# Designs tried in a protein design run: designed miniproteins, single chains, continued (2). Part 99

Each design is a single chain, and the fold is of that chain. pLDDT is the mean over its residues in the fold that is shown.

## One batch from the design tools (miniprotein)

Design m7659
Fold by ESMFold2-Fast:
Structure m7659 (fold): chain A 89 residues (1-89)
Amino acid sequence: MSRELLLRLIAEALRVIGLEIDIDLAAEKKDKETLERLLKELEELEREAEELLEEAKELGDEELARFAEKVLERVRRLIERVKEILEKL
């Protein structure tokens, strides 16, 4: 139970790290189309992270819930960053 959720959260966190790198590269190139695609991918990750947070809370696993909150916070921060970059293009 908790192990499966932990592995899913780790996978989500790794995807977020990959997207941060892609965002930096696309921002340097001022690649609006890639940034718009990355924004959609981040919005999908936000939904997934919210679902994982709810699952962790339902299980009463405070440590996993905190991990999920940190992942969700990072995804939301990246969404705002991409939106700001797109507004300046």
Scores: mean pLDDT 86

Design m7660
Fold by ESMFold2-Fast:
Structure m7660 (fold): chain A 107 residues (1-107)
Amino acid sequence: MAEEAVKALREAAKAARALGSDTLQAIFDGMAKAVPEASKLEDIDEAAQVLRDAVTEELRKRGLEHAAPAAQAFVDEMAERAKKEGKPLTEVLVEYARRVVDELQAA
């Protein structure tokens, strides 16, 4: 799952880049970097914290710090979905990233 999640998130980042969304590219790249560490954590809230920290750092490196609150809220929404569906956070991220790629490719 972790390798699949990294691949799906990186494909979403490339799709966002192709449409000129530097912010979305940074968010997906940050998540992809954090997935290997987050996938080792059984607690969804701990995994979500690792993702929030990585996304915040990636946004900061790209001068997009103003987007950090929205990106953190997005990670929190994915974590709540994982809890409600009884799925690993990485599985929810794969499902979301694939949906984003499909929607962006249709545009």
Scores: mean pLDDT 82

Design m7661
Fold by ESMFold2-Fast:
Structure m7661 (fold): chain A 68 residues (1-68)
Amino acid sequence: SLELLEGAIKAAEVSMVAGLVGLKELIEHETDEEIKKRLEELYQKALDREVSQEEVVEELRKILEEYK
């Protein structure tokens, strides 16, 4: 949902750990399979330290713009 996505963005702005928790909750509630896969890939990259906290926030904001 848009509200969960906005919540995940705000959590990621506070810390990487909070962002990961918010991102996992967002994934569990996502019904769009393409968006869900993109969120799962972002979550895995964040766990593997391949992306920074700032990059997680930026990617979530891009997903928000594409969400319809």
Scores: mean pLDDT 81

Design m7662
Fold by ESMFold2-Fast:
Structure m7662 (fold): chain A 80 residues (1-80)
Amino acid sequence: SEFAEKAVKTARETVAEARRLRAQGRLEEARRLAEEALGLLEIARGVARIEGREEDAEVLDKVIEELEAFIAEIEAEMKK
């Protein structure tokens, strides 16, 4: 759906900013932006499921898994 596509695009742009902040050593800000992107994708996935758009929900599941892994990498870096 257009909604899911726009949510993924917005989340990708937010993750790009989080990557820039991570490169600058601004790990807490990078994590916060990544968590904001995760929240947006989770809402979009919920909406896709309510609307019966299972293929959109499956795409969002994969993007969410990638983002959760990225957040875990930042959190691991923060412990060092």
Scores: mean pLDDT 83

Design m7663
Fold by ESMFold2-Fast:
Structure m7663 (fold): chain A 89 residues (1-89)
Amino acid sequence: DPIIEAANTIIKHPDDKEAVEKALETLGLTDEEKERIMSIKDPEERAFYVADILIKKHNIPFSYILENLDISDEVKEKLKAYYNQPPLR
């Protein structure tokens, strides 16, 4: 899956500028979204933001993200808390 592979490149190899640039292009991001990803210094915050884009913009199922994205258990728990909460309280 080129979308998941691109996302994993951004998450695992953020310092590889050439690979990250190709990955950002593959994800079809806006210039604002690209700038934000590149400005995030915390690996977990970056991983969360990339996963959020995949779910919202690419309509990738949340379960597929948890199974295929190379993210920490801490990021997985944050995603579960964020996406499994009811829209109304």
Scores: mean pLDDT 78

Design m7664
Fold by ESMFold2-Fast:
Structure m7664 (fold): chain A 106 residues (1-106)
Amino acid sequence: APAPVRVEMRVRLVGVAPEDADALAEAVAAALEAAARAAGAEVRVERVAPTELAVHAVAPDLDAAARFLAEALRGIAALPGVRAVEADLEVDDEAGTVRADVTVTV
């Protein structure tokens, strides 16, 4: 079987009003959990600051990791009030690791 792939993602929320940050962070976490379910990956989402989430996912292979990332970005971009989603990705196939820095602008 292919080796599992670890996805380490940081999500930063920019332009969100302080009173809306909790609701947006919860919506982003829900989108990440839905993306993991669709891709057959396991995900843990931690809120590390009012506008910052740390995301740890484990996918069964690189194709599933890519599916998770695509579905996550699509789900976040579809959220009400989100104007832009920018992602910077580093893939280390030999190490079985994907790092993603994601900026969500409202």
Scores: mean pLDDT 89

Design m7665
Fold by ESMFold2-Fast:
Structure m7665 (fold): chain A 61 residues (1-61)
Amino acid sequence: DELKEKLREALEKFGMSEESIELALEALDRADEATRARLEEAINSGKGSDLDRALTALLLA
């Protein structure tokens, strides 16, 4: 899953722990299409604030 690889790379660049990265990847597996699209857009923006917002939405879904 290309989005999982992008998410892992983004979270590693922002200094997230391996445990937090694994939780985010697990949440991504259960996320709906709209949540996945929002996350991909946030990752592509390169902004930490956009990623934080999208990640919070992902983990609360």
Scores: mean pLDDT 78

Design m7666
Fold by ESMFold2-Fast:
Order: sequence, then structure tokens, then C-alpha cells
Structure m7666 (fold): chain A 78 residues (1-78)
Amino acid sequence: VPAVALSPETAERVRKLAIKAGQALMDGNLEEAIKYVKEAGDLLVEQARAAGHEEAVRRYNALMEEAMKSLEAIGKEK
């Protein structure tokens, strides 16, 4: 499995976005939670691409799509 090193700045931004997404979910704001998850995924994709990790970019995109589908399914179920 290819190892992808995150810059401290990118890791911190992803962490803050994950906290905001969790907070939005706790507040019942699914749309805002989805927005923060997407922003975090975009940062990971950008960093992996800059590092030349095309396979890691595809994995991040797949994980982001799966997470978005899961959140949408939860929203439809309620």
C-alpha cells in the first residue's frame, strides 16, 4: 500500500474540517456536514496529486464519493 505523507498544515486543515463536519451532523445540518467532508477530501486529493501519487488520488476520490453517498442515504432515510 503506498504511503502518503500529509503536510502538517494539510493534516491540521483536514482535522478542523472533520470536526466541523461532525459538529454539523450533531446539529442536524447534513448539507453543511457534506460540504466540510468534500472540502477535506479535496485537500487530500490536491496534496497527493502534488506529491505524484496518482493511485492515492484515486483512492481518496473513491473514499470521498463513498462517504458522500453514505451521508446522502442517511439524509433520505430520515
Scores: mean pLDDT 71

Design m7667
Fold by ESMFold2-Fast:
Structure m7667 (fold): chain A 65 residues (1-65)
Amino acid sequence: SAMEEEIILGMALQLEALRAKEEGLDVETMRKRAEELKKNMPEELIEEAKELYKRLLEEEERAEE
């Protein structure tokens, strides 16, 4: 669904933001990197975000049991 695709895209952006933060980049540089990723998202990053999304769903299901 479109909502699921949006969540995955958001997670991909968050993964890259966390990496940029670990590199000690300033807020402006991080923002520019995020804007470029929105235009040119690598397939590898999308796949990584999909795996993270699946793991979060599994953790939520486990926590609610």
Scores: mean pLDDT 76

Design m7668
Fold by ESMFold2-Fast:
Structure m7668 (fold): chain A 61 residues (1-61)
Amino acid sequence: SALEKAVELAQQGRIEEAAKIIQETLGLSPEGARLAAEAARETGSYDPEEIEREAVRLVVE
């Protein structure tokens, strides 16, 4: 899936490419997509709900 590719790219440190895929797939803002890509790198998860939870944690912790 597109999210699986985004997670792979994020784990390779290719955050901008991962964020673009996440933005197009989940309809997030560019800033939200970058944060989600960073969360995907940290968790290794391609579950949209887990990515969203970790992205929230990155801004509120």
Scores: mean pLDDT 74

Design m7669
Fold by ESMFold2-Fast:
Structure m7669 (fold): chain A 65 residues (1-65)
Amino acid sequence: KKGEELEKLLEEINAKLGDTSARVVFEGDKVTLYFVDMPQEKADEVEAALREKAKEYGLEFEVKR
């Protein structure tokens, strides 16, 4: 189910971010991740991991910093 795939992706985002702020927007087959108050190095790691997961789910992935 597409909803289940998106929920799993959101859980992985939350797990990677911990106490840091981020916003996720879902639009059809596209997921956009916004980072707030996160160091560049940590943001790069989170982006890489979530981009791989988005690819597994057949979703387009975009990051805004």
Scores: mean pLDDT 69

Design m7670
Fold by ESMFold2-Fast:
Structure m7670 (fold): chain A 78 residues (1-78)
Amino acid sequence: MLEATRALVEWMKQRLEEAGLPGEGDTLAAWAERMLAAGVDPRAVAQAVADQTVRILRQAGKPALAEEVEAEAAAVLA
């Protein structure tokens, strides 16, 4: 799970950069690493990061990309 969570965070960071939001991607990755360093369960971190990425993308008017993030997170967390 830890490696899968880190891979998912990096993938989401890339989607935010693609959406023109590189600063949001950097903030998200830093937040995820702080949670992992604090001993938060990697699966819970993956879910929290996915939820935040979807929220950011929907607020930015990128609903199709938000739906792609939701689908990828669901696949990784299955």
Scores: mean pLDDT 84

Design m7671
Fold by ESMFold2-Fast:
Structure m7671 (fold): chain A 71 residues (1-71)
Amino acid sequence: SSEELLRAAEGALEAAREALRTRDGGLASTAYHGAKVTLELTRKEGGSEEAIRAAEEAIRLAREAMDLSGV
């Protein structure tokens, strides 16, 4: 559902922010892959713009966290 995709995107975004704060490369990698899957499903299933934006932001922050963590 659109609500489930939004929750998944928001969860990935929260995880990406935490990974960036804590320099946790493993959490960053998990958030990155989860956000990518959520973004693809949201685009294919016609999910909300909010879910798309959250997933895109999660991908950006997770990439940054992975870079800083050496992952």
Scores: mean pLDDT 86

Design m7672
Fold by ESMFold2-Fast:
Structure m7672 (fold): chain A 66 residues (1-66)
Amino acid sequence: MVFEVTTTLSVEKRIGLALRLMGIPGVEVEIVGENTFRVTTTLSPEEAEALKRELESIPGVTVREV
């Protein structure tokens, strides 16, 4: 599953989020813009949906399935 994650977070919070995502086995993060990450996952559909909901719960974060 592939997600496009757009943020209005500070630089420090954006870096922290990217590092957290990169630390998850089966998750790859690509920087596609100053405030935008492409997240590619080999997680199960259930785990991918859980990750999407967690990201959507963060203020200033918008997630869209690509």
Scores: mean pLDDT 79

Design m7673
Fold by ESMFold2-Fast:
Structure m7673 (fold): chain A 69 residues (1-69)
Amino acid sequence: EVPAGFKEAADAFAAEHGLSGTEQERAVKAARYLREKNGRPDAETIRTTLRALGFSDEAVEAGVAAYLA
């Protein structure tokens, strides 16, 4: 399940920082922001949150990979 506030926090981050570039780049930035905002969520939580934000499967996996690296 997507934790309360994760989608809203990521949307606010994207709006404030004007995230541009590829969908994969935006997913990576969102995953890093979510790590900082809510401590250390599991990779599955990050995957579920990015999917809920409307990212493609490829972008979600790129974000999760960057989160775990």
Scores: mean pLDDT 66

Design m7674
Fold by ESMFold2-Fast:
Structure m7674 (fold): chain A 59 residues (1-59)
Amino acid sequence: SAERVEAVRRALELLAEGYSPEEILEILVEEEGVDREVAEEAARVVEELVRAGTEIDLA
C-alpha cells in the first residue's frame, strides 16, 4: 500500500515535469527500481488522468 502510494506520487511528479505515461513507466521500473506491477498501476493512474483531461474535448 505505502509503496503503491509512493509510486503514484512519483508518477504525478514526473507528469508535472512533462514526461508521458510510457516514459514514466520506464523511469519507475528502470531508474527508480519500482516493481513492474506497481509501476504499471501508477502509470495507469497518470494515463487515466491525462485521458480524462483530453476526453472533454471529444464530443
Scores: mean pLDDT 77

Design m7675
Fold by ESMFold2-Fast:
Structure m7675 (fold): chain A 55 residues (1-55)
Amino acid sequence: DPIYRRLLMKYEGLSEEEIDEILAIEDVEEAARKLHELTGVSLPSAKTIVELLRK
């Protein structure tokens, strides 16, 4: 979702390349762990964000 991509770049400091790397991970739990490691967002929140980005 372009809106959530822009929000992550602005508020969490993620690059487009980092977001694309996370989205390339097919397993939601693995993608959520990667997002958690990059941003410090909690694992449950990271999982929700990944699911919203895949919409």
Scores: mean pLDDT 77

Design m7676
Fold by ESMFold2-Fast:
Structure m7676 (fold): chain A 60 residues (1-60)
Amino acid sequence: SKIEELKAEIDRLYAQMRELEAQGLAETDPEKRRELFLEAADVAIQAINKYMELKELEKK
């Protein structure tokens, strides 16, 4: 179902965000670290958007 697909996508995005954050914290190059944190932020926004879609569908 669309709800199950969104839940799976949210879980995947959350896992990706955590991994990127961990990589950023371990990175010693300040430019690479910045890029990793920006990627983590982008993934977090994607997860929030999917979560909002899920909540809208659950109302129906």
Scores: mean pLDDT 86

Design m7677
Fold by ESMFold2-Fast:
Structure m7677 (fold): chain A 71 residues (1-71)
Amino acid sequence: SPRARLLEEMRRLLAELRAAVAAGDVAGLERLAGRLAEVARELVALGPSPEEQAELFALAAEAAALQAAAA
């Protein structure tokens, strides 16, 4: 499904974001943050799904934690 593909893409981007944080790759962080925002907008556009809401919030919390770790 489109939603499943976007969730997988978000998980992949979060893994790349962790690597970029560890490497101090500012340009990579900016590019990945932009793509993560695009994927998040696409997920929102698909509308609410109770079954996937918990995973979406878990991924959002992980993204926030990675941003906090980079600060």
Scores: mean pLDDT 74

Design m7678
Fold by ESMFold2-Fast:
Structure m7678 (fold): chain A 75 residues (1-75)
Amino acid sequence: KVSQVVQILQQTLGQVYSVPGTPFKTLELISQAIIAASNGDFEKALEYLEKAAELAPPEARKIIEQGLEQVRQIV
């Protein structure tokens, strides 16, 4: 469960990092979500991911929303 969530978040971070114009704060929040998920704190991980989506440009937001949906299905 933890490993699956972390895997999804790591893939999300990599994809978002490749989107031009993504603010550093968005990447920082996804990284915080990975740390929270690694500690089993899925509630905090989802909160960080939601905040990341709010700050993201449209292309990156779509990627984050897909990751959020996948994580919600697991937890």
Scores: mean pLDDT 82

Design m7679
Fold by ESMFold2-Fast:
Structure m7679 (fold): chain A 66 residues (1-66)
Amino acid sequence: GVLSREEILRALLAEVRRRGRPLTREEAVALLQSLGMEPVVARVAVADLDVDGDGLLTEAELESLL
């Protein structure tokens, strides 16, 4: 199934907190795939969340989007 925006944000935020560092796009895509997302859908979702295009998802950015 397709994850909601809130489910995606909460999963990524939990993983950032668990690792104690920002996620790369590749790490974020891998996490979403582990939750049942198709690779193409996961890549598009991560690209949309990486608004500044720096290739990193930070705790502060993810919290601001909730």
Scores: mean pLDDT 79

Design m7680
Fold by ESMFold2-Fast:
Structure m7680 (fold): chain A 61 residues (1-61)
Amino acid sequence: LSEVLQEARERALELLKAGVSEEEAIRELAKWIQERTGLSEASARKIAEEAVRAARRELEE
């Protein structure tokens, strides 16, 4: 799970840098997390939201 969280953050950063909206980045990342972990949509979305939020803060540096 920790490895998936790190990859999720890196992928979120790439999506935001590519100009994908936060909402779309969360949607795409949540699907990827579900495929990788087998977590529910709700759990995957929560992780995706955290990853996108962290990536957003890094971009604002």
Scores: mean pLDDT 80

Design m7682
Fold by ESMFold2-Fast:
Structure m7682 (fold): chain A 71 residues (1-71)
Amino acid sequence: HMEEEREKRLKAFLEAVEKNGYNALLAQEKGIPVSEILEKGAPEPTEEMKKKMETIARAAALGREEAERIG
């Protein structure tokens, strides 16, 4: 089943992203998919990348809370 295989890939992918959130930030800045970053081997995160990752995580959490609050 397509959905089942897609879910397996998504699950493995999300685990990698959760473990290395900065990969998502790096992909966004370069305009490429996170999977490509993982395939090429992401470089070590810089201090700025780590700070941006934390800021984005906070912004995302705030956005979810705001959306839940307004319905």
Scores: mean pLDDT 61

Design m7683
Fold by ESMFold2-Fast:
Structure m7683 (fold): chain A 79 residues (1-79)
Amino acid sequence: SLLREAQRLYMEGVRAYEEGNYEKAVELFERALELGTQAGMTDEGKAAIYRLLSEAYEKLGNLEKAKEYQALADEYFAK
């Protein structure tokens, strides 16, 4: 199931983020977003992943990407 795979990748990404491996967290969250979007993920689910991508990119010092993902998170959360 694409949805189950997306959820697994999301949880692995959260763990990587908590362990301070922000590069791995970004990779896992981006894959979770891709598969989740294919599986018909809710706007709330997308907003959650965009928010975590924003936080991970901020930790990596990529403030431009962090700002872009925060804007996407705010947009999808408001829908």
Scores: mean pLDDT 87

Design m7684
Fold by ESMFold2-Fast:
Structure m7684 (fold): chain A 62 residues (1-62)
Amino acid sequence: SEVVELIGEAARAALEARERDPEKAREALRLASEGVDAYMAGDFERATELARKALELAREGL
């Protein structure tokens, strides 16, 4: 699933950002976690939105 792949990418980017910007990394991981919850609830649109926001925030921390 593209959504699962996007959530995974966001989480990995957040973990990479944690040394340079721990606050952004923490928030990105929170958003990725919420994306997982939305996916498990069947809300794929919300899961995709949360994963994209997490990835964007994590990339800002790099």
Scores: mean pLDDT 84

Design m7685
Fold by ESMFold2-Fast:
Formats: sequence, C-alpha cells, structure tokens
Structure m7685 (fold): chain A 116 residues (1-116)
Amino acid sequence: SADARTIQELLLLNLALEHGADLTPEKLAEALRAMVREGEAAAALGALGALAFGRAAAALLREIDRPELQERLAELAELMKTPEGRERVEAEIAALVDALGATGAEVAATLARVAE
C-alpha cells in the first residue's frame, strides 16, 4: 500500500538522522530488528500504527542485502554530512508524518520508544 511505502521511507529517514554518516547496513539491521519487536509489542495492545510500523521495519529488513537499499543508505549517509542535507531529511520526515495523519503520530511515538 502507499502507506506501507511511506512508513518504510519514514523509518529509513529517521535512522539516517539518528546515525548520520555512520549509518551502516549492520546498524540498520540492528535498529530494524528492535523496531519489529517494539511494533509487535505495541500492536498486541491494539495500536494499528504500531502494527504498520513493525511490518514496514520487517519489510526493510528483508531488503537489507538489495543493491537499491544499499545505494539509498549511501545517499542518506552523504546527505547527513552537510547541514543542508540534514535540513532536507528533517523536512521530508515532517511531510511524511503529515501525510500519514493519525498513523504518523503512532509511528512517531513508536520510534521514540525504540530510540530509548
């Protein structure tokens, strides 16, 4: 669905902000595994946005060895080297959260829990 791809991009952009130029496939895989666990735990409590979040993280984890994802990670790492690149990533995150509406708020809350 469109929402699933939007959530996947939102997760990837947030991980780029967290890890900056140091975002490696290994760090991405570790973070995505934590996101799957948190999404499953929150979904058990009826949070539909958390279910969508966990599914998006699992989908990205399945694509971890694909050239397209590796190239996107390299592009994001380069963007995070400059203030202008960071501002662009932050603006994209805000736009994606707005596009998801109530689901975006639940995804953002789940991301905050994983970041702890």
Scores: mean pLDDT 77

Design m7686
Fold by ESMFold2-Fast:
Structure m7686 (fold): chain A 69 residues (1-69)
Amino acid sequence: MEIREKVRELVRRALKALSEGNFDEAEQAIDELRKLLKEAEYRNASKGDINLLKAAIQSVEKLLELKKK
């Protein structure tokens, strides 16, 4: 399964959870993105895929922080 497809699915899950005020589900999706990043680094995935994962994690974490305020 493509890393990009998993990232898109997890980001959509996180954004939906944030829109619904479900911070626990959003945090779980972020944790899954972090685990996927660790797996991608272990498998020596492309720098593009690793950078996409890092950007996705940072973006949804920032949105979670803003929504909690």
Scores: mean pLDDT 81

Design m7687
Fold by ESMFold2-Fast:
Structure m7687 (fold): chain A 70 residues (1-70)
Amino acid sequence: SAEELVKEAEKLLEEGKKETDPSVAKELYLQAMEKATEAYRKALAEGDVSLAERALEIGLEAAKGQVELD
């Protein structure tokens, strides 16, 4: 479900934030963005605007994490 994908994206984002190895953190942030994008599309297909907005927020945080590691 879109809710499960949002939870997976959130977990990956949290793991990325805890990771001290920049290369591993970048991979986790990339995976979080990918899951957030999938969750966003699925939430929109299901008509869940609030869940789609949450997915976008997670994706933006993951993208920010990647940029800050450069």
Scores: mean pLDDT 85

Design m7688
Fold by ESMFold2-Fast:
Structure m7688 (fold): chain A 58 residues (1-58)
Amino acid sequence: MESAVARSEEEALEKAREIGFPVLVRRRYLGYLTLRDEEQVRRVAKMLGYPIELYRVT
C-alpha cells in the first residue's frame, strides 16, 4: 500500500491533496480513519498528534 508520513498540519494537508479524498489516516497501531475533506484532516490530526500516516483509498 502506497503511504505518506506527515509530521505537521501543513504536510498532512499537502499529502492529502496529492492523494485525493477520501483519504485513510492512521497513527501507530490505531485503526484507519476515512477522511473526506481538509477540515477533517486538520481536526483528526490535531486529535491524534503527529506523526500520522496517509493512505490512498483508490
Scores: mean pLDDT 76

Design m7689
Fold by ESMFold2-Fast:
Structure m7689 (fold): chain A 77 residues (1-77)
Amino acid sequence: AEEERREALRERHIKYFRDVLKLSEETLKIVEEALRMVAENGDPEKAVEFYKEKLGLKEDNRVTEEIRRALEEIAAV
């Protein structure tokens, strides 16, 4: 089902951010919330702005771009 595909995709991205990008536990919780937000409303830009606000970021960085791509992938399911 689509919900199973979205959940599997979320778990895959969280694992990548944890194991490859080495994000902190606090940052991973914010990312997880952003992924949840996009799964519910289909708006990746709104989820990216939530992530940036929680971390106090004014500009996009490489991690922000990776997160945007993950959010867009989940929105596409």
Scores: mean pLDDT 80

Design m7690
Fold by ESMFold2-Fast:
Structure m7690 (fold): chain A 82 residues (1-82)
Amino acid sequence: SEADLKKALALLEQALEAAKAGDYEKASALLREAIPLIKKLSAEDIPAIEEKLKELQKVAEENNDLEILNLLKEIQLILAGL
């Protein structure tokens, strides 16, 4: 739904801000909160989610945060199944 997409995008944006601030525990928690919402999305929502995931991937790679990288990989697998 549009509500699920908006909430998922808001959680991903908050996770990105937390990761940029070095709060990886908060970023990981926000990504985990986004997962059940992302599972409810349709294929047409994928590009908006992937744009935010690419930004998160860059920050996680720059900081070598394996937990965030693993969560992003899990989300990408969910999107591939939509």
Scores: mean pLDDT 86

Design m7691
Fold by ESMFold2-Fast:
Structure m7691 (fold): chain A 68 residues (1-68)
Amino acid sequence: MSDLEKGTKLYKKGMEYFDQGNDEEAAKLATESAKLFEKAGDTENARKALGLAYGAQGNFEEALRVIS
């Protein structure tokens, strides 16, 4: 599985945990997804994943900064 494919899978799982209110697991998966997207050269999806990680941590100011 490529870094892009792994990143996408972890991002989807991170969103599922975030929707379920499991913010700790969502932040972990979103952070790992962002690293994989960066390795794949997908800067746009890396920023989206990082935004989810900050959002799950309750850091909405940083979340807005990285997705803007």
Scores: mean pLDDT 82

Design m7692
Fold by ESMFold2-Fast:
Structure m7692 (fold): chain A 60 residues (1-60)
Amino acid sequence: DERIEELKKRIEEDPNDAKAYLELGYVYLHENKLEKAKEYFQKALELDPNNEEARTLLAG
């Protein structure tokens, strides 16, 4: 998946890019990979604790 590779490269270049983790979570959510999606949403929230979107997604 081109989008997943692009986002992983972005994270490799900037490991503090909370938005890249959030977007990667959405990609996995769209692919119905819920466990992997939650892991990336959690990482996004760790980097940006005030991210209401990531918090809401993790709350279910």
Scores: mean pLDDT 80

Design m7693
Fold by ESMFold2-Fast:
Parts: C-alpha cells; sequence; structure tokens
Structure m7693 (fold): chain A 83 residues (1-83)
C-alpha cells in the first residue's frame, strides 16, 4: 500500500503541474494549447480503458490511479472547451 500511495501522490502532483502549464499555454498560445489538450485527452482516455485490465498493476494501485486520471481528464476537457 505504501508504494501504491506514493505512486498515486506523484501522479496527482505531476498532473496538477501539467494542468497549470496547459492553462498558462492556453493564454499565450491557444492553438498550441488546443493541440496539446486534444492529445492529452486521447492519451488519458486510452489509459482509463487499459488500466483496469493491466495485469502488471496491483488492484490497490488501480483503485488509487483511476480516480486521479478521471479527475485530470475532466479538467482537461473543461479547459479545452474554454480554449
Amino acid sequence: MEEAKKIAEELRKRLEELLEKLEELAKKDPELAKEALEKGIKVLEEDLKRLPTDKELSEELKKLLLPIIEEALERLKELLEKV
């Protein structure tokens, strides 16, 4: 559980940093931000479909990662609508 929690916390922090950078990019270069957001959304959607069936990941880790990725995906989609 300790390793899984650490991985989940690191992912959450990195996704928060990514979202902040994309929000800044959207103000400076909306077209580039839109392209980056579309690609990011596609990657996270693929991860959400693949993650539950990944045999290499523990069930505990999956339970922690899925809501973090879902939350990030919703926030990216919301930002894309504003760009």
Scores: mean pLDDT 81

Design m7694
Fold by ESMFold2-Fast:
Structure m7694 (fold): chain A 72 residues (1-72)
Amino acid sequence: AAEYAAGARAAGEAAVAYVKALVDAGKLEEAKAAAERAIKEAEEALATLPAEIREAIEAALRELIKELKKIL
């Protein structure tokens, strides 16, 4: 089922948009803190989720990490 992947992708896109909005507003320290927290949470999810769930959302989590690291 694609619902987990779609939900993870939407949440990731929202997180990236939020960090970009902070950067655009000149709130660089807040943007960095938000991005670092989101990256940590995504990395913890990749390490701890059951294989079946991880397989469904891994691409979305890795894309989130990649996009946030590009902003930092």
Scores: mean pLDDT 80

Design m7695
Fold by ESMFold2-Fast:
Structure m7695 (fold): chain A 90 residues (1-90)
Amino acid sequence: YFEKGDFDKAIKYYEEQLKKAEENNDILGIVKSYLNLAKIYFEKGDFEKAEEYLRKALLIRSPQTIKESDLSDEDIKNYLKLFFELSSKK
């Protein structure tokens, strides 16, 4: 359970993990960091940033299958809803 101040700490932590993963070309670490940032922003109610980070994670995970031009804002919002709604039902 997170209060608003805890979201800022979580965001800063995952941004630091992302930077380290990018410096080491750790593709799995980059994807995990983007997914965690997307989830934190979604829980904070910042759906625009959550969508941005989810899009980045999907493009890195499946660059041969999904191109940036193939992902609409509506598709990303639907994936955010499905992904985080399923996570919330646990």
Scores: mean pLDDT 67

Design m7696
Fold by ESMFold2-Fast:
Structure m7696 (fold): chain A 88 residues (1-88)
Amino acid sequence: ALEALRAALEATAEATAAIDPAAGEEARRLAERTLAAAEAGDAEGAARAAGELARVVARASPEELTPEEVEAAEERAAALARAATAAA
């Protein structure tokens, strides 16, 4: 669980940095916070940080998001929060 979460968080931060380096730095910090909270058993903190990370990723997109893309981003955020909670 923790290994899968780490891989997903790292991939997300790297993808964000490729689009927007400043957003990538913010995403990396939030990914680190998510992982640290999960490692500490702080399920609530991990879920919150994962949600903030998903928002940063969505904001960094150069394209105008459709309602379907927004829903997909929220679903990914929920999946990351669930994985972080399970890893904690």
Scores: mean pLDDT 72

